# Designs tried in a protein design run: designed miniproteins, single chains, continued (4). Part 53

Each design is a single chain, and the fold is of that chain. pLDDT is the mean over its residues in the fold that is shown.

## One batch from the design tools (miniprotein)

Design m13820
Fold by ESMFold2-Fast:
Structure m13820 (fold): chain A 99 residues (1-99)
Amino acid sequence: MKEELVKKAEETGDVKKALAEGYLALAEKAEKEGKKVAAAVAYLMAAYADPSLEEEGLPKAAEALGVPVEELRRMLEESPSSSALLEKMRELVEAKAPE
């Protein structure tokens, strides 16, 4: 294997961890500010970036949105990309909001 490819893989792993930590920080800030939807989106994005955060993040996102944690877990499993996950979140929020 080329050393350059190994180094790129290590950098990508660190970037995913940094993104997950960044989303967790945004979620905690939004939660403190009472921004329930923003907090839930940030917790889901953190779990998408780092699956080990699902146990911590999904219950908080579920509470903020008033949905079962199993529904959010299913959205993570069925979403092929972060943009697809955000679109499913938008649909869920719109379904819960009075139009």
Scores: mean pLDDT 72

Design m13821
Fold by ESMFold2-Fast:
Structure m13821 (fold): chain A 79 residues (1-79)
Amino acid sequence: MIADEIIEKSRELLSLINEAVKLAKEKGDTQKIKEIEDFYKKLSEKVSEAVERGDYQAVLDILNEGIEEAKKKLEELKK
């Protein structure tokens, strides 16, 4: 069911964003915190636009892409 998938992917994305922000704060990397916050804001705007269109497949696609990007940002912070 697409609604359940959206909920699961949203939770995964939020978990990754929270972990990335936590690591950036621990490192004192204010630029990286801003980058993550700007990324999440833009992603949330894209999701809202897709929801307004009733395009829930686009919502899933945006969330999947966002999860991949969040994982990359988290990996960069671990270096």
Scores: mean pLDDT 83

Design m13822
Fold by ESMFold2-Fast:
Order: sequence, then structure tokens, then C-alpha cells
Structure m13822 (fold): chain A 70 residues (1-70)
Amino acid sequence: SSLLDRALEEGIAEARAAGFTGLDLEITEGVLHVAYGVMSTLAKKGAISEEEAAELLRRLSRKILAGQKR
């Protein structure tokens, strides 16, 4: 899904902009990719819409970044 792909790319860009680097950035990118996989699967099964999947991924990304602020 292009909407979900964009949400993932935006989340990773926000992590970089927030100052995540090195291993912390790689771990954050990995967590976001796992979340992407979950949201993509739910959308494909029809449990949620593609728009809902993208919004849930954006929401989760924001929570991850907020929780890891130094």
C-alpha cells in the first residue's frame, strides 16, 4: 500500500530528524518495519482499511519517538 509505505518512510525520517543515529536508529527502523508488517497484514485481511493502517502506523511511530526522547 502506497499510503502505508509513505507512513513508514515519514516515521523513519522523523526518527532521523529527532536525532536518532547509529544502532538506536537501526533498532527504531526495525521496530517500525515490524509495525508496518502487522498493519499491512491487518489491511490485507480486511480487518482495517488502508487509511486506518497508515494512521495507526503514524500514531505508533509518534508514541515510539516520544517514549525514547532523552
Scores: mean pLDDT 83

Design m13823
Fold by ESMFold2-Fast:
Structure m13823 (fold): chain A 81 residues (1-81)
Amino acid sequence: SVLEEIRKFLEELVKEGIISEEQGEAILKELEAAIEKYKPSREQALDMAVELAMKAYAEAHPELSEEELEEITKRIVEIAK
């Protein structure tokens, strides 16, 4: 199930301290609603999860430079693979 893959991805992000448990729950809820409404492909749903995680991290860390945000983006993408 793509939702099970997304749950596992978000759990790894929480484990690495990239997002909070609360942020992970919010992202999962948003993706469950989007999947039900739009029926995206597996790849599209995973891409949405990555984008929402990157957005959540950037919003939580407004003090970080573009270079520091890019390093975290690369880490999020690696976890999604």
Scores: mean pLDDT 83

Design m13824
Fold by ESMFold2-Fast:
Structure m13824 (fold): chain A 57 residues (1-57)
Amino acid sequence: PDLLAALQKAQAALAAAGIPVSAVTRTEMSTENGVATVTVTAVAPDGSRVTITVSAP
């Protein structure tokens, strides 16, 4: 599992959504069945909570 690739995908998704790193409230990482998964919870610019989940083998 490529945790670094999953983290990079998560960072790209945050940037695409216009969410700064300072707005991230939680980051969860797991590795199961040879797949790395990163789940990020953040507050979007409009004040809503968003959850982004990305994975890499």
Scores: mean pLDDT 80

Design m13825
Fold by ESMFold2-Fast:
Structure m13825 (fold): chain A 64 residues (1-64)
Amino acid sequence: MAEAEQARNDYERVLEEAKSLGLERVLGVVKEHRERMQGTSDEAAKYRELAELAREEILRVLKE
């Protein structure tokens, strides 16, 4: 639980950052990817991947 909980908290923190910056496109990309991962049984790995994707997309948008 601790590992999955930490990964989920990290993911939620990154999503709040994207929301505060008004990055709707980043939220859309993350939502689409999450829907594709619907069958993933490893919650910790799923949230880590989603958090990493969100950070990468935020950085990409802010640099462009």
Scores: mean pLDDT 77

Design m13826
Fold by ESMFold2-Fast:
Structure m13826 (fold): chain A 85 residues (1-85)
Amino acid sequence: SEDEKQLDDFIEDLFNLLDTNKDGVISKEELRNWLTASLGREPSQEEIDEKMAEMDKDKDGVIDFEEFKEYYRKELEKLRQEFLA
């Protein structure tokens, strides 16, 4: 649908913003840098490990675009369900 396309475009833009070395994956260091920027402070090791574990479904140690997209789609659906409850 149009909404899914707009969501995918947004997620792709966000992924490309975080993928600072342009290797097509998000490393733990890139994730740490993003969390630091979004929180306005250094994230804890637990926060980084939890976020990495939530996104890295194939356990290859990096977050690819499909894992990133799947994670954000689920988070947005959760927010939608909370709004409708």
Scores: mean pLDDT 74

Design m13827
Fold by ESMFold2-Fast:
Structure m13827 (fold): chain A 76 residues (1-76)
Amino acid sequence: TITESSGTVTLNVASAGTVVLTFSQEYPVGTRVTFQVDDGPVRGFVKRPGPSNRVEVLIPDVAAGDHTVTYSITPP
């Protein structure tokens, strides 16, 4: 059984404008993830069949370097 999870992580942005989210656990199809980078808008995605737990997001105004990401994971 998957439970709700939320937290804050520091991510290093290697290239300005591209944020990579990698989760330590594989979630079932239908799991919803919401996240916010620094003070930016809240974004989200839903787990689909096939792809890994890695998601690349284009956020043009995010500079290279360390950023704070706040997230929430909701089971299907």
Scores: mean pLDDT 68

Design m13828
Fold by ESMFold2-Fast:
Structure m13828 (fold): chain A 81 residues (1-81)
Amino acid sequence: GSLSSFTLEPETLELVQQASAFAKTITQPSAALEALEKALDGLAVAAAEYNSGVLTLPAFLKAEQKYKGEIKDALTALGYS
């Protein structure tokens, strides 16, 4: 699903956009690419659940920090600078 800019911190939204664009350039399967895609999907699900009222704001902020860390770790493993 698409993430809304008003749901994420600006830095997190920029990271997600950069990570999604970078992931599309990778043609070789890897554990790091799978980890990146899972982290992006997890954040998208958390944002959708928050927007639908299923997830509370504190729970969403915790999920955002978790997935932001996982995205950064995966990008580092993939050699993104």
Scores: mean pLDDT 79

Design m13829
Fold by ESMFold2-Fast:
Structure m13829 (fold): chain A 83 residues (1-83)
Amino acid sequence: MLSKEEAVKILKDRFHELLQAGKTPEEIVAELRALLRELIPKVDDPEFQEKLRATLAEIDAVPDPREAFQLLAKFIAELMKEV
């Protein structure tokens, strides 16, 4: 089981790693969608788990990878403010 702080660190570190590797918005969104699906059942905070599920659903509903990337970047920035 992962704490909220551990899950945020994993998401932040992966996002920065993908940016530094020069990955496209489409590639970053695909990688972080996969990571969100993996993290959601491991999170021990129910409110945070619901927030992750809601964010994944929003990203999955956006057909434009650039718009999905902007939603994801905003979400990660907001998470970093909470911890």
Scores: mean pLDDT 84

Design m13830
Fold by ESMFold2-Fast:
Structure m13830 (fold): chain A 85 residues (1-85)
Amino acid sequence: SEDEKIAEAEDLLQEAVDAARAGDWERARELIEKAVELLSEASKEKQLDFADKLYASAEDAEEAGAEDAARALREAAELVEKKAQ
């Protein structure tokens, strides 16, 4: 279902954040691209809502001093917005 794909994308993005925190940006970007591809099967409205949530999470991560996490979340949000078209 659409909700199951969104949940899988959330899990992949958590793995991407963990990879970014470990300095593995190659893996982080692969996981981001995979998550965004799963989200592309959702409605435009759900994709844009998800992007908004990622931007909010990035802001929270930045406030907490988690720069790599914030960057990964922002890169994911931007890619979701581009694909939502």
Scores: mean pLDDT 85

Design m13831
Fold by ESMFold2-Fast:
Structure m13831 (fold): chain A 99 residues (1-99)
Amino acid sequence: DDARRQQLINDIMARQAAGDPFIRDIIDRMMQRIATAIAQGQSRQQIQQIRDDIFAEIRREMRARGMSQADIDRIIQGIAIIIRDTDQVVAQSQAIRAA
């Protein structure tokens, strides 16, 4: 639901705003790789594979740091929501320009 979704976004944004370099690095790294793939003309399926690979890499890094599965899942869910919202804004902007 929207309240749960907003809570996850707020938790991730609060950590980023508090200067958590790990959360900031994750968001920046994901956004840069996705933007590069889009700029290179990669397919939606290829872009989705890149996202899956990035999430797998992040989960591995978090486990290596001793984070609990529940904490990893919360962070990944929050980041996934932020990325989905960004994709919707980009898609909407492209549709408006194409019309």
Scores: mean pLDDT 70

Design m13832
Fold by ESMFold2-Fast:
Structure m13832 (fold): chain A 90 residues (1-90)
Amino acid sequence: MEEAERAREEAERLIEESRAAAEEAEKAGDKDLAAQTIAIGGKGARLILNKVPELAEEGEELGKRLGEEALKFYEEALKEEKEKKEEEEK
């Protein structure tokens, strides 16, 4: 029980830090880095929660949710990078 609470706190902290870092990366114009940061954070949070059997499913869902969020971010970043490259080459 106490392990579950600690794991949730660690996962939540990692997610918050990942989101803060992603916001900084986005502010710097690195949407690709922002997407990767969220994806890594989600994977890490899932691994932390998987250490506790009670939270294994919760970790899987959390990791999947953040992975989907990162995937959408990454797809948008790819589209923007393509358009930025075209502008720069003009």
Scores: mean pLDDT 74

Design m13833
Fold by ESMFold2-Fast:
Structure m13833 (fold): chain A 85 residues (1-85)
Amino acid sequence: ELYLPNEKLTELLKEVNVPPGPYTLAEIYSAVLKYLIDKKLLNPENTSIVDVSDSLIGEMLGIDELDINDMSPLLEMIEKNSTLL
């Protein structure tokens, strides 16, 4: 199944140089994870917590910290900011 991202999610995907969609859910999820890695948001001293407070993802989620062992907020954000085709 293919998803079409909204303007905010498209802006995030552009920051990691993903080509224009539509995309599978897995492709969007992989791009979001790449964004977290590329922006160096993963904290090596606290490997279970990602500081997203100063990022576009943090703005879209409305949170300052993300637990990497619970990625459900990222999946929910992706589905909320995209349309199933």
Scores: mean pLDDT 73

Design m13834
Fold by ESMFold2-Fast:
Structure m13834 (fold): chain A 87 residues (1-87)
Amino acid sequence: STREELIERMKEELRELFAKWGIELSDEEIEKIVEYILKLIEAGVSGPTASVYSAILEAMKELGVDEEHIEKFEKAYKEALEKAAAE
């Protein structure tokens, strides 16, 4: 199924990214974040960096992810944005 294949690919990509940033999330938490992002894409939100940031941040808050992990994500994402702007 197209949706299942997309979810698995996004889960893999996010798992690698979060691990690189030192953010340890369960497979269930990652899957819920992916589902939230997909729901926004289905609603016609395209992938500008700010929209992706907002989607992940909102999903983490709705899931009750620890404040420490949310802070790590915000910091890492901001650093990634600054690096992209410099390139």
Scores: mean pLDDT 72

Design m13835
Fold by ESMFold2-Fast:
Structure m13835 (fold): chain A 97 residues (1-97)
Amino acid sequence: MEEAREKAEKDVETAKELAEAAKEAAAELKKDPKNSKAVARGVGAVLGAIGSAISAALYAKKNGEEEAKEAAEEGQKYAEEAAAAIGAAAPDTLGFA
Protein backbone atom coordinates (compact mmCIF):
# COMPACT_ATOMS: atom_id res chain seq x y z
CA MET A 1 0.00 0.00 0.00
CA GLU A 2 2.71 2.55 0.95
CA GLU A 3 4.80 1.75 -2.14
CA ALA A 4 1.73 2.15 -4.37
CA ARG A 5 1.05 5.56 -2.77
CA GLU A 6 4.65 6.65 -3.41
CA LYS A 7 4.37 5.52 -7.04
CA ALA A 8 1.09 7.42 -7.45
CA GLU A 9 2.71 10.57 -5.99
CA LYS A 10 5.73 10.20 -8.32
CA ASP A 11 3.44 9.76 -11.35
CA VAL A 12 1.49 12.92 -10.40
CA GLU A 13 4.84 14.78 -10.05
CA THR A 14 5.88 13.47 -13.49
CA ALA A 15 2.58 14.66 -15.01
CA LYS A 16 3.17 18.12 -13.46
CA GLU A 17 6.73 18.28 -14.86
CA LEU A 18 5.46 17.21 -18.29
CA ALA A 19 2.75 19.90 -18.17
CA GLU A 20 5.50 22.47 -17.54
CA ALA A 21 7.56 21.03 -20.44
CA ALA A 22 4.47 21.30 -22.68
CA LYS A 23 4.04 24.97 -21.68
CA GLU A 24 7.71 25.64 -22.56
CA ALA A 25 7.25 23.95 -25.96
CA ALA A 26 4.06 25.99 -26.48
CA ALA A 27 6.00 29.23 -25.78
CA GLU A 28 8.60 28.21 -28.41
CA LEU A 29 5.81 27.43 -30.90
CA LYS A 30 4.23 30.87 -30.34
CA LYS A 31 7.59 32.44 -31.33
CA ASP A 32 8.23 30.01 -34.23
CA PRO A 33 5.21 27.94 -35.41
CA LYS A 34 7.50 26.02 -37.82
CA ASN A 35 9.67 24.62 -34.99
CA SER A 36 9.11 20.88 -35.55
CA LYS A 37 11.34 20.01 -32.57
CA ALA A 38 9.09 22.04 -30.26
CA VAL A 39 6.04 20.27 -31.77
CA ALA A 40 7.63 16.85 -31.11
CA ARG A 41 8.60 17.83 -27.54
CA GLY A 42 5.12 19.25 -26.86
CA VAL A 43 3.23 16.22 -28.21
CA GLY A 44 5.59 13.90 -26.30
CA ALA A 45 4.98 15.87 -23.10
CA VAL A 46 1.17 15.65 -23.57
CA LEU A 47 1.26 11.88 -24.16
CA GLY A 48 3.64 11.40 -21.22
CA ALA A 49 1.40 13.47 -18.91
CA ILE A 50 -1.64 11.38 -19.92
CA GLY A 51 0.30 8.15 -19.29
CA SER A 52 1.54 9.38 -15.91
CA ALA A 53 -2.00 10.44 -14.90
CA ILE A 54 -3.37 6.97 -15.75
CA SER A 55 -0.49 5.28 -13.89
CA ALA A 56 -1.07 7.48 -10.81
CA ALA A 57 -4.79 6.59 -10.76
CA LEU A 58 -4.04 2.85 -11.06
CA TYR A 59 -1.50 2.91 -8.21
CA ALA A 60 -3.71 5.07 -5.97
CA LYS A 61 -6.64 2.67 -6.52
CA LYS A 62 -4.72 0.03 -4.50
CA ASN A 63 -4.92 2.37 -1.46
CA GLY A 64 -8.65 3.02 -1.82
CA GLU A 65 -11.27 4.82 -3.86
CA GLU A 66 -10.74 8.28 -2.31
CA GLU A 67 -6.96 8.21 -2.96
CA ALA A 68 -7.60 6.94 -6.50
CA LYS A 69 -10.01 9.84 -7.09
CA GLU A 70 -7.54 12.44 -5.77
CA ALA A 71 -4.63 11.11 -7.84
CA ALA A 72 -6.82 10.80 -10.96
CA GLU A 73 -8.14 14.38 -10.60
CA GLU A 74 -4.67 15.88 -10.02
CA GLY A 75 -3.04 13.85 -12.82
CA GLN A 76 -5.91 14.67 -15.20
CA LYS A 77 -5.53 18.38 -14.36
CA TYR A 78 -1.87 18.34 -15.42
CA ALA A 79 -2.61 16.26 -18.55
CA GLU A 80 -5.34 18.78 -19.53
CA GLU A 81 -2.97 21.71 -18.90
CA ALA A 82 -0.34 20.09 -21.15
CA ALA A 83 -2.86 19.38 -23.93
CA ALA A 84 -4.40 22.88 -23.66
CA ALA A 85 -0.99 24.61 -23.86
CA ILE A 86 0.06 22.72 -27.01
CA GLY A 87 -3.43 22.86 -28.53
CA ALA A 88 -3.53 26.66 -28.14
CA ALA A 89 -0.01 27.13 -29.59
CA ALA A 90 -0.34 24.52 -32.39
CA PRO A 91 -4.06 23.68 -32.83
CA ASP A 92 -3.47 21.86 -36.14
CA THR A 93 -1.22 19.27 -34.43
CA LEU A 94 -3.74 18.16 -31.74
CA GLY A 95 -7.04 18.95 -33.49
CA PHE A 96 -8.34 21.29 -30.77
CA ALA A 97 -9.36 23.98 -33.28
Scores: mean pLDDT 75

Design m13836
Fold by ESMFold2-Fast:
Structure m13836 (fold): chain A 85 residues (1-85)
Amino acid sequence: MDELIEEAARALAAAIANPEDAAITAEAAVELARLYLEGRYEEAAELLRRLAEKYAPDAVLSDEEIRKAARDNAETVLRLAEALG
């Protein structure tokens, strides 16, 4: 289960970071998905903001874009978990 979430998170991390950094961001993407799925939305948004600052510092993301990205990440993780289990 965690392994499948990790693979999904790694694919999502590759969309927001250089492919070389995908493995490094995989743990953070898994944590982001878990926080969101646990209903800890404020902590999920905070973690995503920090990821954006680290890997895309020139990108200006609104609070709504951060919230949407966290939700889309969680939905993708859930869809992949459903499709594989």
Scores: mean pLDDT 60

Design m13837
Fold by ESMFold2-Fast:
Structure m13837 (fold): chain A 80 residues (1-80)
Amino acid sequence: SEEDKRINGLTEFQRKVLPIFEKVKEESEEKYKKFLEAMNLISDKILNNETDFSEAIELLKKILSEEEVKELEEILKKAM
């Protein structure tokens, strides 16, 4: 089903971003909290079949390097 495709996409996205998540967790509690907020926004959008991730990406740009944001955006595109 289309819903199963979205759940599988979210699972793959979560798996692929795990290394970035673990790195952020080790670096800063404040960055970790913001990363979780961004992940929750992305998860909500995917499950509701919405494609506007602007708010989550804006939050991530404040805590991740440009290279890490680009990597995460590519992972997200492949998961969708």
Scores: mean pLDDT 83

Design m13838
Fold by ESMFold2-Fast:
Structure m13838 (fold): chain A 73 residues (1-73)
Amino acid sequence: SENEKAAEYAKKAAEAAKTEEAKRSALGMQDAALNGDGSAAATGGYEAAKVADTEEAKKYGLLAQKYGQRGGS
């Protein structure tokens, strides 16, 4: 599903992140997506991309935002 893709990209964003702030933001996004809240996952993906400390973390945060928006609630 779209929410499953959002969760997977959120996990990749957390793995690519080096700071605790970026990791925490990405993990919150993953939790929202796994709970079926695509809207919250999309918002979290945007916020994770803003605090991303690597290009890979930013890329995966934006992908999680995209799939969260498509998954909805």
Scores: mean pLDDT 76

Design m13839
Fold by ESMFold2-Fast:
Structure m13839 (fold): chain A 54 residues (1-54)
Amino acid sequence: TDEINQLVNQNTNYRSKAMDLLRNGSSREDQEKLHEYIRLGAEYTEKYMELLKK
């Protein structure tokens, strides 16, 4: 479904942003954003996995 594709794309997008911050980020704000992107990525992965169980 389009919903599954959207969740996968969001997870990939947040993972990419987290990796970029991990490479180039050094400020406190960058570290807080890194944690948020990791959390959001995990949350989208969990939602995707729940949809697959149906």
Scores: mean pLDDT 75

Design m13840
Fold by ESMFold2-Fast:
Structure m13840 (fold): chain A 68 residues (1-68)
Amino acid sequence: MVPSVQEVRNFVSKVLDLIEELRKQGYSEEEILKKALEMIDEFLKKHPDTPQDLVESLRLHVRDVVRR
């Protein structure tokens, strides 16, 4: 099932919340990125029909956020 726009937005919010919490706890950029990418992999388990371009966009967005 292709995820809805709302499901993608909810997922992005959860990932951003995780990134913020891990930063507050003193995790490194590399550790935060690894955990965020694991969340994307779990999202794909629920939405196996997710387009590859969307998956790559999510990974790039997460990397951009973590690097800031």
Scores: mean pLDDT 79

Design m13841
Fold by ESMFold2-Fast:
Structure m13841 (fold): chain A 69 residues (1-69)
Amino acid sequence: ELEEKWKHFEELYRKVVKPLVEELGLDLEEAEKEMKKMLAAAREKALAGDPNVLKMLEKMTKLLEELLK
């Protein structure tokens, strides 16, 4: 289930954040590189069973879902 939650979050992130980064004229490659590092660190903590990281993932997913509406 944790793997599925991360996949869902990554899909929403790509749909919302990538177009916004491009529209703002930011360096998409640099932004993706930095975000990938942050996601990897957060995923390690989530896999270790950190409940705060899981709650954060759920809140972020809900926020991204609302932004897509």
Scores: mean pLDDT 71

Design m13842
Fold by ESMFold2-Fast:
Structure m13842 (fold): chain A 75 residues (1-75)
Amino acid sequence: NYRLAPDLAALIHRVTDKTSFTLNEIATLLGKLIAELKALDKETGLVINPELNALFGKEKLSLFELMQLVETQLL
């Protein structure tokens, strides 16, 4: 099981009270967070949300880039 780096954990805690996760749970909760924030642009498939974009230093993120960057936040 993984823990998340503090800044990512703060965002994920909007959709869960858990502090320890499997990779499958992280993927599911990330999808739930994106839906809750209404962050996914359906036409481009890009994630656009000020807090997520600030966390990773990008104005917009592909779902692929987001998953790659989330893996760097696993403890």
Scores: mean pLDDT 80

Design m13843
Fold by ESMFold2-Fast:
Structure m13843 (fold): chain A 99 residues (1-99)
Amino acid sequence: LQEEAEKDLTPIANDYNAGKTTEEQFANAVADYNAKRIAEGVPTEIIDLGIAKVLGKTRSEKLKQLGLKAGSKEEKEFLKKFRTALNKALEAKGLSKIV
């Protein structure tokens, strides 16, 4: 459920925040998790809530790590790149956008 998403995605989110993985690798891991949970019969609402929590925390930590100022051009460019990578990975698997 929400705890399952944190358990499965936190390691890859930590690697992404540590600079060990790319945005595309993190996005693909999220999309793979979403597809796996749908295949297991988990309601999409529960999957989406769990993923949203992990994404919010991961995004916040990455912004702090990069030292980006709120409302800056650099923050807006990062957020656009982050959303684009996630949506592209989800669309490639036939999944709904979650951002």
Scores: mean pLDDT 77

Design m13844
Fold by ESMFold2-Fast:
Structure m13844 (fold): chain A 84 residues (1-84)
Amino acid sequence: IEEKLKKLAEEYSDFPEAQKLLLEAAKAKTPEEMALLAGEAAQEVRVQKGEKAGKELAKKAVEILLEAGKISEDTAKSILDSIK
């Protein structure tokens, strides 16, 4: 999971704050902290490039977290629904 989140951060190098938040998510000790930081990264992309771009990052991040068993489907949906 840490490697996948770091790779995702590399895709967002043009968004320094989002990249920083994704790298912090990769180092997070709890699933709740990982989910929070991933959601904050998506919000930063939304602010700079709009809702569609923010939702795209959120989808990629929640997919990584769901595949690793770190978050529930309800948490993933909550993160995606928060990007507006």
Scores: mean pLDDT 79

Design m13845
Fold by ESMFold2-Fast:
Order: structure tokens, then C-alpha cells, then sequence
Structure m13845 (fold): chain A 58 residues (1-58)
């Protein structure tokens, strides 16, 4: 099985980060692992993909 990891560099609390999140929503839903800059972004990722492993690197 191929492991798919998705990386966030911009927080969802930023307008640009929010738009980028919506544009990449399908990829986030398919990701096995998601790296995020903050807890707010981590919580939103879990709402979209509760089975994903979310890692905070800030």
C-alpha cells in the first residue's frame, strides 16, 4: 500500500490557508497522514478525515 502524506504550511486561521484547504479538500480526505502548523488546522483536518494521523509541526 502506498502511504500518502499531506503537508500544510499555512494555518487555516489565515484567509489564504482557508482557501488552500478548500481547494485541497479531496486530497486531505484521501491522506493517511497530514502535517499541520497548528491545532486549529489539525481539528479541521480531523473533521474532514477522522481516520488520518495528524501531526503538528510548528
Amino acid sequence: MEDFTFNFTIPISDGIGRRWFEENKDKIKKAKKVVVPDEVTAKRVKEINPDAEVIIKG
Scores: mean pLDDT 73

Design m13846
Fold by ESMFold2-Fast:
Structure m13846 (fold): chain A 92 residues (1-92)
Amino acid sequence: DALRARVEAVAAEIAALAERMAAVIRATRGSREEQVAAVEAELGAEARAAAERARAVMLEAAAAGDEESLARLRAALGAAQARLAAALAEAE
């Protein structure tokens, strides 16, 4: 169950990072390009580190045949993408 704990930790990190990115998007007045640049400047390094951790956990779950953990991580990533898309759309 160490893998389950790592999956939940990574899922929580993805969700928290998406909320922080959405906040940067909402605080940045200007073009979509300026909002993306602000997210990259403030959170790009953390986002890359989180993506690397997520990839490692996904590979471990795949090697173990843990479809439930893979589904959980896919759901967390999908929710994060939807959250960011909503923040960017709101900025029009």
Scores: mean pLDDT 83

Design m13847
Fold by ESMFold2-Fast:
Structure m13847 (fold): chain A 91 residues (1-91)
Amino acid sequence: GTAKDVEETLKKIEEWNAANPLSETEKLRLQGVILGHELAQALEEGAPRERLEALREQLLEVLAQLPDVTEEQLEEARRLLEEAIAEALAR
């Protein structure tokens, strides 16, 4: 994956949403999926800590806005993401 692939995916989502309007909650869920994919690609590409941490915070902020996500689930997601970033940066 590359930055170009991410931008192309986002453009396709925007084009699809223009033709098939999504609810605010559905938009947030798609944004979460896209940010999760971006973080996975950044981890694979060996992105710097600052980029990984920024993507983590953006993903967690989107998840926090979802009505069905509990505080406990959000805290566990933060912990798992912090561990994944620490492991990636150790290699």
Scores: mean pLDDT 78

Design m13848
Fold by ESMFold2-Fast:
Structure m13848 (fold): chain A 79 residues (1-79)
Amino acid sequence: EEFSEEELEEIRKLREEVEKKNEELIKATKDKNNIVMKEVFDMLLAGEPLEKIRELLSKVADDETVEAILAAVREIKAQ
């Protein structure tokens, strides 16, 4: 389902925060991570299911980071 303007702003803030947090990880791997992370945030903004997002995130981030991102997205959707 579509996000409200307020929810979209929260998601954009989350995206910027997560991108900055994972900047060092992206630099360290320099693999498909940049493409995957961009795709993940595009999917989040499009309202794709969290299970698909989890699958992509698990390729570029550890379990702790994946759960943190998904928890933040669930909180935004629950508002």
Scores: mean pLDDT 69

Design m13849
Fold by ESMFold2-Fast:
Structure m13849 (fold): chain A 74 residues (1-74)
Amino acid sequence: SPELEQMRRLIKASKPYLSEEVYNFLVSLLEQLENGKITPQEAIDILESKLPDLTPGEQGVVRELISLLQRLEE
């Protein structure tokens, strides 16, 4: 879907501003979503649960991903 492609591009473009752990987590989450192993709502819930433990820059990326996931739920 266009939203999943936008999420992949955002994650890749944001790599220099993410820790390796957060980058790998987001890539894994996207792959689980693309393979239908998790729902968009489950992905939103997981990302929201991680927000308090992230840097402000990482939080910005994650909030944009949540916005794209909400569009995919429509």
Scores: mean pLDDT 85

Design m13850
Fold by ESMFold2-Fast:
Structure m13850 (fold): chain A 94 residues (1-94)
Amino acid sequence: AKEAEELAREAIELAEKLGIPEVVEAAREVGSKNLDTAKQMLLTLKLLEGKWESIDDIIKLREEKAGRELSEEEREKMKAQMKKEVEKLKEMLK
């Protein structure tokens, strides 16, 4: 729907700024048609840009999909894993 298309457009603009062409293609084909996918793409790209506050939004989205609250320990492990994955992606984009 239009909300997914708008979020996909934001994800495309951010992916172009970060130089990740595969995400641009994915956002056009899938993100514009699926709201959850568009949200995940945008939040992941914001993490790559260094907006670490987006981690809390990603955790919220995962809790909604799991249908349960994550424990504090699970949240800390997930934050640590996401930071490592973001740093690896930044190295690959050099």
Scores: mean pLDDT 70

Design m13851
Fold by ESMFold2-Fast:
Structure m13851 (fold): chain A 119 residues (1-119)
Amino acid sequence: APLPLPATDENILRLAEAYLISAGKEDRVEPVLAALRRFLARAGPAEREALLRFLLGLASLEEIEDVIRRAVESGDRELVNFLADWIQLTSDSVLSEEQKQRLLALLRKLAAEKGIELD
């Protein structure tokens, strides 16, 4: 599906900040935005678009799995925990309970294999 806005750093960071504030996680804004900036500095156009689709609730299950794999590969604990929180707290209209459990199982498995501590 076409993106409703361009996959710029500004758009991705603003979406992540808005999500964290709405979830009552204002204390996580600074460390998560720093982690996202590190990720985006190394991300190609496809990875940027997948992350934007993920944050908008428009990503396919396969695109979300790819974002998880890339985040875990980066070794960034704050980014991995942000993705876990987003998956857990997103609307059931975006991800079913079965899809959430599948994605969280994948994330936990990959994080454990890389020695990343989950909150």
Scores: mean pLDDT 85

Design m13852
Fold by ESMFold2-Fast:
Structure m13852 (fold): chain A 60 residues (1-60)
Amino acid sequence: SKEEIEKKEKELKAARDQLITAVKANHDANGDPSALAAYRAAQAKVDEIDKELMELKKKE
């Protein structure tokens, strides 16, 4: 539905903000593997939400 699409678009924005934070934290962490893992998780979350949003737009 249109409401579900709007909610997913807000989730995507929040996930992108988290990715920006994770990128900066990974850069500042100077090789900390936990910061790298958080960065990878944030990238995966953005990709997941983007795919869900595309599927919702196809279904309605």
Scores: mean pLDDT 80

Design m13853
Fold by ESMFold2-Fast:
Structure m13853 (fold): chain A 108 residues (1-108)
Amino acid sequence: SLEELIREVEKGIEAYKQGKLDEAIKHFERAIELARELVPGIDKIAERVKKILGEKTFEEMKKNPEVAIEVLRELIRVLKGKDAIDLPFAVAEMVVALEIIIENLKKK
């Protein structure tokens, strides 16, 4: 469910803030699995999102995990709010940010 997706992202952010990077990665990976269950074909929408976000925003998130965390927080607000009308697109943006933060955290 969308609520389970949001909860896993929130747990990942909390683990990240506590320096529990392996726990954060597991929660973020679980969130991606839930996103794929919620929106079949989301990986194709995510590729479209990467093109729309532009190379600069993508590079900033790759270099700085704090930027990716801020993007995830904003997407949680959008998904909880009345403005989450384009749910597949918003969830796809979340998947892109989650994939970037996971890759960044694995670069120890």
Scores: mean pLDDT 80

